# Designs tried in a protein design run: designed miniproteins, single chains, continued (4). Part 18

Each design is a single chain, and the fold is of that chain. pLDDT is the mean over its residues in the fold that is shown.

## One batch from the design tools (miniprotein)

Design m12597
Fold by ESMFold2-Fast:
Structure m12597 (fold): chain A 77 residues (1-77)
Amino acid sequence: MEKIEEFIEAVKKGDYEKARELLEEIFSTNDDKLIYELAKAINTLPAKERNRALEIVKEIGGEFYQKFEKAYAFALK
């Protein structure tokens, strides 16, 4: 969705502050489908950008990170 696309572009451009802000907004929705779509989008990134995106997700941490980790495992399939 719109926020996920903005997040991906922010990561690609190195705008990590913006990327973190967008992730916090996505996680605040508590929308499992949106989190799954985020995980799928991150999986399409090149290795370096994907790693940075995953690092930002880990920085947010908490229950949202656990939720994302599970979604990401499914997205890899």
Scores: mean pLDDT 77

Design m12598
Fold by ESMFold2-Fast:
Structure m12598 (fold): chain A 65 residues (1-65)
Amino acid sequence: KKEEEEREEFAKVMAEDTKEKLLEMGFKEEDAEKIAEKVKELALKYYGDIEKFNKEVTEEIEKIK
């Protein structure tokens, strides 16, 4: 079932990329990991809906400012 494999890869890549960016921005590792985990869940939920995915990710990041 290729769609599930693609969804999981997308979620993994998005989570890792988000964690790296947050660490580069000076966020604590604990906060970066929490957001990355939420990003992974959001990527699995909204795979194929990039606009909604980006909106939800932005809202999660705003909560830790």
Scores: mean pLDDT 78

Design m12599
Fold by ESMFold2-Fast:
Structure m12599 (fold): chain A 120 residues (1-120)
Amino acid sequence: MSEEEKILNEFGERLYEVLKESFKEKKSLAELVAKVEALTEELADKLNLSEEQKKALVEFAAEVTRILYESFKEKKSKEEAIEELEKLMKEFAEKYKDDEKLLTLANVIYNAAVRFLEEI
């Protein structure tokens, strides 16, 4: 496993744990977003992303977190949440189509979120 793959796997696991713990403890949206943003910023720094890439990734992670939180509060069905996540990922991929590294990182966040919804 490459060092980058190891970093991505560790990030994915930690993100999944944060989502699972926050679901169990009924944390506020603001607290959950803050934790996810902090993890995403740490990932961006470890991978030496530009400030523009870091901002884009953090904003993406925050929006993913909002969608998941609305599902936790039963304001959205799991199916509706997955559809909204798919739309968000598609829009992100169209906006950053030439940034393969940023798209790979966004996909890691997207996959962790979808997995979380499928396992709850």
Scores: mean pLDDT 81

Design m12600
Fold by ESMFold2-Fast:
Structure m12600 (fold): chain A 54 residues (1-54)
Amino acid sequence: SSSEKTEENLKKMDEYAKKGYEYYQLGTETDKEKNMQLAGQYYSLAVSYLWKAL
């Protein structure tokens, strides 16, 4: 297995998790349905990259 590929996937996981949290925070203030849907999509991407890193 490639440690380089693992690191790339973990970086992508972190990036998407941060995006998910940003939309989650926005959803607490405004446009809850839209922002929570976006948060969920980004968290799903983060989990996908976490699984690829394994």
Scores: mean pLDDT 87

Design m12601
Fold by ESMFold2-Fast:
Structure m12601 (fold): chain A 80 residues (1-80)
Amino acid sequence: SLMEELEKLVEEARKLELEASATGNSEAIMEAANIGALILGYETLRRLGLLTDEEAERYIKRLRELIKKLEEIIRQKKEE
């Protein structure tokens, strides 16, 4: 389901947030903060009963984009 997929992405994002913090790199930490803000928006809509399938699909797409960006930043900081 869309909700199960979204919850799995949130869990993946939380793991990356911890990894970003562990790097001590400000760019990685700031991108993790951007992801955190997106998750807060999702949690707010869910709490208010306003999270439609259309909203969930938009959050899935955007969260995937930001996760990939953060993964790339972390990878670059681990190289050499």
Scores: mean pLDDT 83

Design m12602
Fold by ESMFold2-Fast:
Structure m12602 (fold): chain A 76 residues (1-76)
Amino acid sequence: DVDEILRAEAIPDPVERLLRLAELVARKVKTDPSVGDVEVVLPDTPEIRERLRELAEKYGAELEVRDGEVVLRFRA
């Protein structure tokens, strides 16, 4: 919802902000049947990689590391 997005955008840590927004995307994909396949692409850092792995396990998504990026894929 809008309030959750606004709270995420207000997070001063850029990594935590990106991770919170990624979680909101994951939640939207699982709760909205009109959303098809979604791919979230973030920079490859140890912190982002670890946190996205946890989101992948929680929401049943696939994780791939490629060319300095971490890709989180949600399939409908």
Scores: mean pLDDT 74

Design m12603
Fold by ESMFold2-Fast:
Structure m12603 (fold): chain A 70 residues (1-70)
Amino acid sequence: SEARENFERALALLNEARRREGLPALSEAEKEARWASLLAQNKGRELEVAERALRELERVAAALEEERAA
C-alpha cells in the first residue's frame, strides 16, 4: 500500500536522524503504535495517512535536532 510505503520511507528518515544522534532505531512496537495512531486519525484515507506520516516524522526528526542543540 502507498500509505505504508510512505510511512516506511518517513520512518527511514527519522531513524537516520536518530542514528546521527546516537539513538537506537525505533522499536517494532513503537513503529506499529505510530502507524496505528495515524490510521485511527485518518479512517479510510490512505493517501492522507501517507502524507501525514511523512510530515509528522519530519517534525519529530526536527525536534530531535533541536533537543541536541539545546
Scores: mean pLDDT 74

Design m12604
Fold by ESMFold2-Fast:
Structure m12604 (fold): chain A 87 residues (1-87)
Amino acid sequence: ITDAEIDAGVADLLLAMGNLAYKRGDYETAKELFEKAIELYERSGDLEGVAEAYRNLAKVYRDMGEFEKADEYERKAETLRAEAQAR
């Protein structure tokens, strides 16, 4: 197991915890957890993980009424997902 594999595994856990916080309406906790997951996915080179975390951040911002930020993160997620699929 490498540091990158550990980072990706921890990021997966943070993503799951963020989704749980989001479902409970704890938007600030969900946002922090998704932002931390993005950092770890980026360190591990997991573009699919980064895209999924951006998509989840977009959902949080949308529910908070911050539609411009939601659109920005959704676009970032779609771009990274397309890049990952092109491999």
Scores: mean pLDDT 82

Design m12605
Fold by ESMFold2-Fast:
Structure m12605 (fold): chain A 68 residues (1-68)
Amino acid sequence: SEREEIEKALKRAIAGAREALANGDRVAAMVALHELEPLIKRGEELGVDEEVLREAREVAKQLRAFVA
């Protein structure tokens, strides 16, 4: 289902974002932020697991602070 596809995409994007932050890779962090924001919005619309959405929102905040 689209919900399962978005949940898997969110989990992959969260992992990639955490790796970019750990490595201080600003370019990878910018890419991760651009991927995460639309996935979070779609995940909220589809009712993806709230724990996954909470993690995604938290890492997106960290990405925004890092690339600012």
Scores: mean pLDDT 89

Design m12606
Fold by ESMFold2-Fast:
Structure m12606 (fold): chain A 76 residues (1-76)
Amino acid sequence: MMSLREVLDKVVELVQQAAQAYLAGDLERARRLFDEAFALLDEAYKVASPEDREKLERLRREVEEARRLLEEEAAR
């Protein structure tokens, strides 16, 4: 069972790997890595306390913004 700290660390790792995949031109791998990050956040959110849910919601918005910026960069 992953702790909140382990979830946060893993999400950051997945986003960094996704950014590297975009830079390498592997858009399909980058999208899969973002999907894994979102799935991990969704599973953590289901079992989180109200205080931890607020932290997870904030992180989710940051991951969504990171994906948007990387997709825009990859399109041009």
Scores: mean pLDDT 82

Design m12607
Fold by ESMFold2-Fast:
Structure m12607 (fold): chain A 86 residues (1-86)
Amino acid sequence: TGDQAIQQAQSGVDVLVSSAQGSANTSSPSDHPSVNSQVISQSNQFGNTVNSVGSQSTPSTSQQLNQIYQQGQSQVDSQINVSNSK
């Protein structure tokens, strides 16, 4: 159902953000290209999943999934930038 897809998308965003935050908190203060690469790869996989589910959903559900994905991308990018700034 669309409701389940939305919950999974939100959980996926939470996991990605938590992973980015955890890496920033436990890593050395130097630049972390490997952390960025892994987070970007996971984010891309998540985006592909959201797009696939969205294509099979109603327009309203597809729009909500796209918004969740865009917000998640913004949050992950913010965490990556914080990590890189150290």
Scores: mean pLDDT 59

Design m12608
Fold by ESMFold2-Fast:
Structure m12608 (fold): chain A 87 residues (1-87)
Amino acid sequence: EEKKKLEEEIKKQIEKAKAFLEKYKDAPNEEKVKAIIELLKKGEITILALGHAMVELGIDIELNKEQEEELVKAGEKSAKELKEKLE
């Protein structure tokens, strides 16, 4: 069942994102942003799972225009890799 596979994969990604980001929750904004972008670039975490993890950990970030563009590109790559894995 596709829905169950997707739900399980998203839960796994949220757990991975939380474990990775927890060590950065008290870090400067620049380090948080870098860590988030690198995590997405690895293609193991979708932007959806990252968003959930950030909310649960209370992590807020500030992005400049260049960082926003890089985050979007990293998120697109992550989403594509998840889709390929589930197909």
Scores: mean pLDDT 73

Design m12609
Fold by ESMFold2-Fast:
Structure m12609 (fold): chain A 84 residues (1-84)
Amino acid sequence: EFEELLEKVREKLEELRKAGKGISQETIDAVIKWLEENKDPEDAEKVIEMKTSEDLSNYIAKEIADRLIEVGEEFEAELARRRA
């Protein structure tokens, strides 16, 4: 089931890449990898519903940036612990 959603996501991302600017193949690969790791059907459906490359860029900024902030906080806490 999720594999079928990933196929539709791949098709949608290729359409957005061809139609827009600012989307690289590396960005597409990163989004697919994120969805494969998360395995959330709702996230996959959000990508399938996207109409513009700006929608994808906003999604990446919100989802991936928030995750990077959380990882950064954990890393900073570990560094503080080691240097105390």
Scores: mean pLDDT 66

Design m12610
Fold by ESMFold2-Fast:
Structure m12610 (fold): chain A 62 residues (1-62)
Amino acid sequence: MKSAEELALELLRADGSGELTPENVRKVRERFPEAGISDDGVFTEEDLKALIEYLKKKGLAE
Protein backbone atom coordinates (compact mmCIF):
# COMPACT_ATOMS: atom_id res chain seq x y z
CA MET A 1 0.00 0.00 0.00
CA LYS A 2 1.12 3.61 -0.55
CA SER A 3 2.09 5.67 2.49
CA ALA A 4 -0.20 8.61 3.35
CA GLU A 5 2.72 10.99 2.69
CA GLU A 6 3.35 9.47 -0.77
CA LEU A 7 -0.35 9.65 -1.70
CA ALA A 8 -0.66 13.24 -0.43
CA LEU A 9 2.34 14.37 -2.51
CA GLU A 10 1.01 12.58 -5.63
CA LEU A 11 -2.35 14.38 -5.27
CA LEU A 12 -0.62 17.77 -4.87
CA ARG A 13 1.64 17.25 -7.94
CA ALA A 14 -1.01 15.77 -10.28
CA ASP A 15 -0.95 18.53 -12.95
CA GLY A 16 2.28 17.24 -14.57
CA SER A 17 4.23 20.42 -13.78
CA GLY A 18 6.05 18.77 -10.87
CA GLU A 19 5.25 21.85 -8.76
CA LEU A 20 3.02 22.39 -5.74
CA THR A 21 0.58 24.85 -7.36
CA PRO A 22 -2.36 26.73 -5.76
CA GLU A 23 -4.64 25.08 -8.35
CA ASN A 24 -3.56 21.57 -7.30
CA VAL A 25 -4.04 22.52 -3.61
CA ARG A 26 -7.55 23.81 -4.44
CA LYS A 27 -8.41 20.52 -6.23
CA VAL A 28 -7.24 18.51 -3.19
CA ARG A 29 -9.33 20.71 -0.85
CA GLU A 30 -12.37 20.26 -3.14
CA ARG A 31 -11.88 16.47 -3.22
CA PHE A 32 -11.21 16.17 0.55
CA PRO A 33 -13.06 19.09 2.22
CA GLU A 34 -13.00 17.34 5.63
CA ALA A 35 -9.17 17.09 5.68
CA GLY A 36 -8.79 20.46 7.46
CA ILE A 37 -6.55 22.05 4.84
CA SER A 38 -6.34 25.83 5.39
CA ASP A 39 -7.65 28.12 2.63
CA ASP A 40 -5.39 31.08 3.58
CA GLY A 41 -3.74 31.00 0.12
CA VAL A 42 -0.59 29.06 1.11
CA PHE A 43 -0.14 25.31 1.51
CA THR A 44 1.90 24.90 4.72
CA GLU A 45 3.58 21.97 6.53
CA GLU A 46 0.58 21.96 8.93
CA ASP A 47 -1.78 21.57 5.93
CA LEU A 48 0.33 18.65 4.67
CA LYS A 49 0.21 16.98 8.12
CA ALA A 50 -3.57 17.46 8.26
CA LEU A 51 -3.99 15.84 4.81
CA ILE A 52 -1.70 12.92 5.77
CA GLU A 53 -3.64 12.30 9.02
CA TYR A 54 -6.97 12.48 7.14
CA LEU A 55 -5.81 9.92 4.53
CA LYS A 56 -4.69 7.55 7.32
CA LYS A 57 -7.96 8.05 9.24
CA LYS A 58 -10.06 7.22 6.14
CA GLY A 59 -7.96 4.11 5.36
CA LEU A 60 -6.91 5.44 1.94
CA ALA A 61 -3.19 5.05 2.78
CA GLU A 62 -0.88 3.95 5.60
Scores: mean pLDDT 69

Design m12611
Fold by ESMFold2-Fast:
Structure m12611 (fold): chain A 74 residues (1-74)
Amino acid sequence: MEFVERAGPAISEIAKNDITAAILATDLKRKVERGEVTPEEVAEIQKQIDELTKKSNEADAELRRILAEYEAER
């Protein structure tokens, strides 16, 4: 079985969540520097970043499991 077929979904999930979290964090930083956000908006965006980071970490754990299984089969 090709590794990319097994790991593809996990890699895509990590990339999607990491990129989205990075975009939100960068946008939040710029808005804070400009005084364009309320503390309530900051808290909501931080919550979204935390949720994306958690999903990325869960997908990373799955990817590590797939890697270990692939290495054991070689």
Scores: mean pLDDT 80

Design m12612
Fold by ESMFold2-Fast:
Structure m12612 (fold): chain A 103 residues (1-103)
Amino acid sequence: MSMDEVKLQLTTVLTGEVFSSVDDIITLSDTQQSMLEKLLGVKVPKKITAGILADMYLTYLATNPEVKISLEELSRMLGAKITEEEIKEAIERVEEFVKKVNG
């Protein structure tokens, strides 16, 4: 499975909606936005791409000390090889996105 397919699976888990591209724009309900902000510990805008939402969740799974899982377990859970570089790139994309939203 490609990394894009993994990201689309993650966004489907979070939203209950199926997406065809990581560039698909998601318009979150007030309930979805509030729930995701509480889950992820970061501010989430009303409109977000599927890819960035997936990157936020991947960052949460990899870095939150309460739910932190190993790279091996994450790869097994998602059915795809997740590398340290992919996690690093996801974190960097989330940081850049947050800066743009707050800038």
Scores: mean pLDDT 77

Design m12613
Fold by ESMFold2-Fast:
Structure m12613 (fold): chain A 78 residues (1-78)
Amino acid sequence: KKEQELLNKIVGLILRFVAAALEGDREAALRDMDGLIKTIKELEKINPELAKEVADYALKTARRFGLDEVAERIEKFK
């Protein structure tokens, strides 16, 4: 249950920063980034392999949409 709840939250946050990127709203994209990182860290405590896959996906998505600040923040999380 907790793992599924964290995954749903992560997916929602990724969709939000993608939507913000498409609108050109860089501030909105950064607003949810701390929440994304915090939720991925929570997932890492339960399922480290899945957390790594999700972090990699978020990083690739941020880079794809030119969100360099979001990408750097995710990289620092490791």
Scores: mean pLDDT 77

Design m12614
Fold by ESMFold2-Fast:
Structure m12614 (fold): chain A 86 residues (1-86)
Amino acid sequence: GLKEEYLKKIDELHEEAIKKMKEAAEAKDRQGIAAVETAAVLDIIGIILEAEKHLTPEEVEELEKVAKEKIKELKELADKLLKELE
């Protein structure tokens, strides 16, 4: 259903962001890590805002719960990677 399509978009975006942040860390690109994290967080928020137009409030609440968890994971990974760089 439509909710599952938005969940898949959030999952794919989260997975790609993790990959890109790790690649930036391997390149010792501190700005790249921060840029990927910021872009991914904003894109996830954008998906939720779009979903609000098409889904029930209950379905949006489920998406927001997943989005909040994924955003937290991205922020924690970015912080860890930035602290590990010289």
Scores: mean pLDDT 89

Design m12615
Fold by ESMFold2-Fast:
Structure m12615 (fold): chain A 93 residues (1-93)
Amino acid sequence: MREEALRLTARALRRAVREGAGKSVEEVREIMRRAGEEVAAAMPTEELAQLVRDIVEGSERSLVRLLTDLRDDVDQGVKEIAEAVQRVSDRRE
């Protein structure tokens, strides 16, 4: 029972991450929460439903943090590339 709850939760979170590809951090959070609620509602006991909710909440926090860090890193990288392109253009003028 617990192993099946973990398997279903992992599958739902994997789908949520794929659906969130290219979306904002807020949209990814909403997709993950919705997937978690659907899996929890399918659980035969409140104990398993609570375990699913706890896993989804923990995964959501970890993923949101990672996505925020990645977004900030990408934004910085884009700025550095733009500055490098500008320097090349300035030298060709």
Scores: mean pLDDT 68

Design m12616
Fold by ESMFold2-Fast:
Structure m12616 (fold): chain A 74 residues (1-74)
Amino acid sequence: GPPPSHITLDEVTVKALLLVKEGEMSYRKIAEKLGVDVSAFAPVMEELKRLYGSLEEAAKYVDPSKLPVKIPRP
């Protein structure tokens, strides 16, 4: 069937993208701030870079006040 119109993000990935919006580009520093391993968000982040061209572009669609967080597929 056709690909889904939206991508659902887990809470860890949402928090990581909010840190990207604040200017943090280091996965290590994001992991340290969130208290998780880089592997908890890095694979999703790499896919978002492919889909949106950058993490900053993907992060523009994140609204943490709306759960579950869904972002439109480009």
Scores: mean pLDDT 75

Design m12617
Fold by ESMFold2-Fast:
Structure m12617 (fold): chain A 90 residues (1-90)
Amino acid sequence: SMEEEEALKLLLEKVDKLYEAYKKGYISKEEAVKYFKEFLIEFGKWLKEKGVPEEVIKKLVEEALEYFAKKMEIEKSEYEKLKKEVLEAL
């Protein structure tokens, strides 16, 4: 849906902003991971309160996490841990 596309766009924009801050030395890679995790949990909870189905929220979170992990060059083991922590917090 258009709302799902807009939500994904916002999530991907957050990744790009964190990556830019990391590249410029304003934040560490660990801080970028922490901030993105916190953002995803808050955003996912907000979507849930808005009545977005849980399956849709999970797909959006997974797509955003995959993009983030690729952009930030996060190792597979750290990515799987991050994904589990975010999905369990929703």
Scores: mean pLDDT 87

Design m12618
Fold by ESMFold2-Fast:
Structure m12618 (fold): chain A 97 residues (1-97)
Amino acid sequence: MRELPSVEELEAALRETAARLAARYPFLGELDDEALRRMAEALRELGIATVEEARLAMELAAAFTAGAASVETKDPSLRETDLFPWVAMMARTMSTK
């Protein structure tokens, strides 16, 4: 709310979300700490202001990578234009593993 989340908080949110989604998207279990850290830093640079936006970005990137639609990414507060470079970077990172 008042303060932007730290890179560590974003990384933790991404890790938690990836672990929760790993049953549906097993490739998320292959993300190492370095990949999660790089994703958190990129979200911070894109101006992602909340942990909730980071969670939605992870869900969107997972659905994009799997080629499947996800109802979890329907939040109207999500800034698609700000997330597209991050989603592309994440998908690329996941595909090189």
Scores: mean pLDDT 63

Design m12619
Fold by ESMFold2-Fast:
Structure m12619 (fold): chain A 76 residues (1-76)
Amino acid sequence: MKRKEAAEFYRKLAESVRQKADEAEKQGNTELAEAYRRLADALSEMAKAIENGDTEGFQKAAERAVEAGREAQRLG
Protein backbone atom coordinates (compact mmCIF):
# COMPACT_ATOMS: atom_id res chain seq x y z
CA MET A 1 0.00 0.00 0.00
CA LYS A 2 1.29 3.48 -0.86
CA ARG A 3 2.13 5.64 2.20
CA LYS A 4 -0.45 8.32 1.36
CA GLU A 5 -3.19 5.70 0.80
CA ALA A 6 -2.31 3.90 4.06
CA ALA A 7 -2.41 7.15 6.07
CA GLU A 8 -5.75 8.14 4.50
CA PHE A 9 -7.18 4.68 5.33
CA TYR A 10 -6.37 5.08 9.05
CA ARG A 11 -7.70 8.66 9.12
CA LYS A 12 -11.04 7.54 7.66
CA LEU A 13 -11.16 4.64 10.11
CA ALA A 14 -10.48 7.07 13.00
CA GLU A 15 -13.39 9.28 11.84
CA SER A 16 -15.73 6.26 11.74
CA VAL A 17 -14.67 5.22 15.25
CA ARG A 18 -15.21 8.79 16.56
CA GLN A 19 -18.78 8.61 15.26
CA LYS A 20 -19.24 5.37 17.23
CA ALA A 21 -17.88 7.15 20.33
CA ASP A 22 -20.43 9.97 19.88
CA GLU A 23 -23.26 7.41 19.53
CA ALA A 24 -22.14 5.53 22.67
CA GLU A 25 -21.99 8.80 24.65
CA LYS A 26 -25.47 9.79 23.41
CA GLN A 27 -26.75 6.41 24.68
CA GLY A 28 -25.16 7.08 28.11
CA ASN A 29 -22.35 4.54 27.72
CA THR A 30 -19.46 6.78 28.81
CA GLU A 31 -16.93 3.91 29.25
CA LEU A 32 -17.54 2.61 25.72
CA ALA A 33 -17.35 6.17 24.34
CA GLU A 34 -13.95 6.67 26.05
CA ALA A 35 -12.67 3.35 24.66
CA TYR A 36 -13.73 4.37 21.13
CA ARG A 37 -12.11 7.81 21.59
CA ARG A 38 -8.80 6.15 22.61
CA LEU A 39 -9.05 3.85 19.58
CA ALA A 40 -9.71 6.80 17.23
CA ASP A 41 -6.76 8.76 18.72
CA ALA A 42 -4.45 5.76 18.23
CA LEU A 43 -5.62 5.34 14.61
CA SER A 44 -4.92 9.05 13.96
CA GLU A 45 -1.43 8.61 15.45
CA MET A 46 -0.86 5.62 13.13
CA ALA A 47 -1.76 7.82 10.14
CA LYS A 48 0.70 10.54 11.27
CA ALA A 49 3.45 7.96 11.86
CA ILE A 50 2.96 6.59 8.33
CA GLU A 51 3.25 10.08 6.78
CA ASN A 52 6.41 10.80 8.82
CA GLY A 53 7.99 7.39 8.15
CA ASP A 54 8.03 6.78 11.92
CA THR A 55 8.07 2.98 12.23
CA GLU A 56 8.42 3.01 16.05
CA GLY A 57 5.61 5.54 16.44
CA PHE A 58 3.38 3.43 14.19
CA GLN A 59 4.09 0.29 16.24
CA LYS A 60 3.33 2.01 19.57
CA ALA A 61 0.13 3.57 18.20
CA ALA A 62 -0.93 0.18 16.77
CA GLU A 63 -0.44 -1.44 20.20
CA ARG A 64 -2.64 1.26 21.79
CA ALA A 65 -5.26 0.71 19.05
CA VAL A 66 -5.36 -3.04 19.78
CA GLU A 67 -5.75 -2.43 23.53
CA ALA A 68 -8.51 0.18 23.02
CA GLY A 69 -10.26 -2.07 20.49
CA ARG A 70 -10.27 -4.99 22.94
CA GLU A 71 -11.68 -2.71 25.66
CA ALA A 72 -14.45 -1.49 23.32
CA GLN A 73 -15.30 -5.11 22.39
CA ARG A 74 -15.43 -6.06 26.10
CA LEU A 75 -17.76 -3.11 26.91
CA GLY A 76 -20.08 -3.29 23.89
Scores: mean pLDDT 85

Design m12620
Fold by ESMFold2-Fast:
Structure m12620 (fold): chain A 85 residues (1-85)
Amino acid sequence: MLEELILLIENFKKNIEDILKTHSNEEIHEMLDYLLEEISKVVDEETYKKIKEEIEKMKKAIENNDIEGVKASLDKIIELLKSQL
């Protein structure tokens, strides 16, 4: 359900600093891939492509320890998901 996914991603953003400290980059990539799969079930193809681009940017930001880049991509994903409500 779209509203539940938005809440999940907002909670992920709220806890992102702790998640990055307590999980490996591989584990976080797996979490992001799972989120992308769930998002693909509830959004149109155009929105899915935009979110996929943001997830790829987020993966790069994580590898570069760019926490502000991660938060920016999460904000964009939340905005895109809210546009589908």
Scores: mean pLDDT 84

Design m12621
Fold by ESMFold2-Fast:
Structure m12621 (fold): chain A 64 residues (1-64)
Amino acid sequence: MIVNPVFTGDTSDLSDEQKKKIKEVAGRLPTDRRVAELLARAIILQKPDASVEEIIEWSKELLK
């Protein structure tokens, strides 16, 4: 698939699956959606193989 630069301005080389995980984590964290999204992105960038559950746990630590 060809993705235009218009939407490919992410800080990292995130895949569609990773973006979906970020959205899912953002919906499950007990914090502002924007904050949750940023935390999930940071975690995925460091641990691309992380599951949604692991991202949530790491996000909770970062929220402290």
Scores: mean pLDDT 69

Design m12622
Fold by ESMFold2-Fast:
Structure m12622 (fold): chain A 76 residues (1-76)
Amino acid sequence: DEPLQKAIEEGRKRGIEAARTLPEEEARALLERLEAEVAELRRLAERENRPSGGVVLFAAYVEGFKEGYEEALRES
């Protein structure tokens, strides 16, 4: 569980940073691109019966990013 926990924590830190340093439009566009990439990678892994460990970790990172971004917006 440590790799997943670390990915979430790193994502959360990046999301908070993005909310505080980037214009809202740019931060939102970045999050949308990250979420779209996760969806595409999951689709490819499913179609090709490929190991999804890296996709799971990246999805955890993006989830953390989203949570950190949203939390920072609520606290500002």
Scores: mean pLDDT 80

Design m12623
Fold by ESMFold2-Fast:
Structure m12623 (fold): chain A 100 residues (1-100)
Amino acid sequence: SKKELQLKMAEVHLLLVEAYNEAKEQGMEQEKLDGILKKMEELEKLFDDYVEGKISAEEFLEKAIELLKEIKSLIPEEFEKARELIEKAIKLAEEAKKEV
C-alpha cells in the first residue's frame, strides 16, 4: 500500500542520515559528503513526485534504488559502517519493489 511504502521510505531516509553522520564523524572529505547530500535531495524530490502522483510506485522504486547505489559508490570502502547502513537502505527499497 502507499502508506506501507511511505513508512519503508522513512526508514530508508533514517538510514541515509545515519550513514551521512557516521561518514562525517569518521573524517570523510566535505566534497564527498556534499555529493551524498545532493543524491539524498534527489531521492527526496523523487519521493515527493511519487506522493503527489506524478510517478508510479514502480518507477519511483527503480530510480530510488539506483540513487541509493550511487550514494554507496560515493562512500570509500574504509567507511564500512556508513556503507553497511546504505546497503540496508538498498535492501529495504528492493523489498518494497517486490511488493508493488
Scores: mean pLDDT 88

Design m12624
Fold by ESMFold2-Fast:
Structure m12624 (fold): chain A 80 residues (1-80)
Amino acid sequence: SDLEELERLHQEAVELLKKAIEMKAPKSDIREIVLYVAEITLLLMQALFSDLTPEQREALLARARENVAKMKEIVEKIEK
């Protein structure tokens, strides 16, 4: 379901944040990653507590996927 995929994306985002912290990433990069995790958390809350149309749910998923992709880009740059 869309909700289960959002929960998976949120878990992936948290794991990326943990990885960045373990790698001792710059504070600016940690801040950016934290903000992406926070946004995905708000999207998940909206999906849980709002009566959304399928189109609205897909829009939340697309945004969460974009945030995870941006977080992965930051982590990959730190791994250089």
Scores: mean pLDDT 87

Design m12625
Fold by ESMFold2-Fast:
Structure m12625 (fold): chain A 71 residues (1-71)
Amino acid sequence: MEQQLEDDIVLALAEIGAAVAKIAYRNGESLEDVRAFLERLVQKVRDSGVSPETVAEAERIAEETLAEMEA
């Protein structure tokens, strides 16, 4: 239960971070700065000790977010 709760919270924070990144980009933040922010977010997810599945999902969220902004 503890690990699942931590994974769920970390994933929710990754989703919130991705949404914030999109808003920042739309309001004039550089793609470079937003990319660096998302890279740091994913690194914090890895460092948190969550499951490999949660890390992979956070990486996917970041990649899809960057692809959407570059479109």
Scores: mean pLDDT 80

Design m12626
Fold by ESMFold2-Fast:
Structure m12626 (fold): chain A 82 residues (1-82)
Amino acid sequence: SDAAVAQIDEAAARLRELGDDVSADTILRGKDAALAGDTFTAEVYLGLLRIQRGVAKIAGDEEVAKALDVAIDGLEALLATL
């Protein structure tokens, strides 16, 4: 959906602003895989993002964790429409 794609793109931009280029790249690769119909690869990236979110929360990096929550929700919503 357009809304899910916009949410992912905004979250990726926020992650880059926060200096987390690795997570930003991961969510954009997950988005590209989902849009290509490669749901398996998209779910792998979704799993990696959930791990990274857990790490950010343990580290007390609340801004990164919040951006990852938005990214994860967006990718889950996109996958639910496929």
Scores: mean pLDDT 88

Design m12627
Fold by ESMFold2-Fast:
Structure m12627 (fold): chain A 71 residues (1-71)
Amino acid sequence: MEERRRTAELLNRASGRVMEVSPFDEANELNREVAELVAAGVPLPEALRRVAERSENPEASEILREAAEEA
């Protein structure tokens, strides 16, 4: 339970920052991709890194990479 709470906190923080630097649609897509990877069994740090690499927004990509280091 603690791990899931930790990942939810990290995702919520990263999502908030991505929404500040990205339009809602882009932020929503990035959140969805991370959630899909985690649901498929990918560890959170790896999921965040993969989505960061796919993001065409360098600011959002950096936020996701920082979240991956914290996870």
Scores: mean pLDDT 72

Design m12628
Fold by ESMFold2-Fast:
Structure m12628 (fold): chain A 80 residues (1-80)
Amino acid sequence: SADMKRAEEKIKEFAKESQRVVAEMVAAGASRAEIADAQLAMTRRLVGELLAIEKDPALRAELRAGLAAFEARAAAIRAA
């Protein structure tokens, strides 16, 4: 469907942006915690956009669970 194509395009765009941002941060000497926070911010934006498109309750729950797991990992990296 058109919604699925939009979701796939958003995922591809975010993957390219994420790779570029992480590479720039690594080159600038950013810490693991700073990189994790930037990735979390980008992931939150992507998941929010995907939840606006996705109608299936099970897939919506998977998206929310994935974000929660990513948030927990980012918090663990900050605590280390």
Scores: mean pLDDT 84

Design m12629
Fold by ESMFold2-Fast:
Structure m12629 (fold): chain A 79 residues (1-79)
Amino acid sequence: TEELLKRLKELAEEAAKLGAEYIRNPSEELEKKLQELQEEITKVFKEIAATGDEKAIEEAKKFLGEALAEIKKAYEEVK
């Protein structure tokens, strides 16, 4: 569970970084990378959900929420 949470955090942080970059400079290459990251995030999150560990699931949702907040911040900076 700790290994899955660490991996999800790393993936979420990378998605936030690339997502923010995509908002500033959209490209097909960044779009592909974001799609690949979304697929991996979904896969790892499903593995965490399958453990039934409610605390781990809540922590995973927090990491994803933090990533979304960073992307929203980039969007607000560009408008």
Scores: mean pLDDT 81

Design m12630
Fold by ESMFold2-Fast:
Structure m12630 (fold): chain A 79 residues (1-79)
Amino acid sequence: SELEKEKELARKALEEVLANKPSPAERAKIIAEGEAAAKTEPKSPEEIEEARRKVLLGSILKAVEDEENFHILLEWIEE
C-alpha cells in the first residue's frame, strides 16, 4: 500500500539521518529541505520519490524540533 511504502521510505531516511546524530542546525536544514521539496514540482519518478522522502523527513523532524521531543523520537526509533 502507499502508506506502507511511505512508512518504509520514512523509516530508512530516519535511520540514516539519526545514525549521524544531527545537531539542531543540521535538523533545521533537513526541515528546510523538506519544505523546499514540498514546493517543488517533481518531473520524474525518481524526483517524486526523493521529494516524498525529504518531505516525510522534514515533517517528522519539524514535529520534534524541540530537543526533548527529538530525544523521544530517538528512543522510538531505537526500540
Scores: mean pLDDT 71

Design m12631
Fold by ESMFold2-Fast:
Structure m12631 (fold): chain A 66 residues (1-66)
Amino acid sequence: SPSWLEQAVANAKSVLPEDLYKRFEEKVKELEERYKQGELTPAELRREVTRILGELQLEVQDREEA
């Protein structure tokens, strides 16, 4: 895996609750498989990982307001 992706996964584990981290991990695994199959460019992989993390961070904020 790219070093930036390993760092992003480590950061997500520190900031997301366990259930949202598991969702993030599952989606990242799907993206890595698509990347390995040539379906995504490195730039597209980075954009999608960043998008997923952002969406899950918004879910954390929604839970804090509930």
Scores: mean pLDDT 81

Design m12632
Fold by ESMFold2-Fast:
Structure m12632 (fold): chain A 62 residues (1-62)
Amino acid sequence: TRAALLQQAAEVQAQSSEESTRLTRQMLASTAAKRDELSAQNQKINEAYQAKRKELLAQAEA
C-alpha cells in the first residue's frame, strides 16, 4: 500500500539521520588523518539511503 511505502521511506530517512550522526560523532573524536575517510564514508552512506528512499517513493506513486 502507499501508506506502507511512505512509512518505509520515513524509516529509511531516520536510519540515514542516525548513521550520519554516528559518523559525525566519530569524525569529531578522530585524528585529522581519519576525518577525510569518515567524511567520504558518510557521503556514500547518505547516497545509498537517498537512492533507497527514491525507489520507495517511486513505488508509492505508481
Scores: mean pLDDT 79

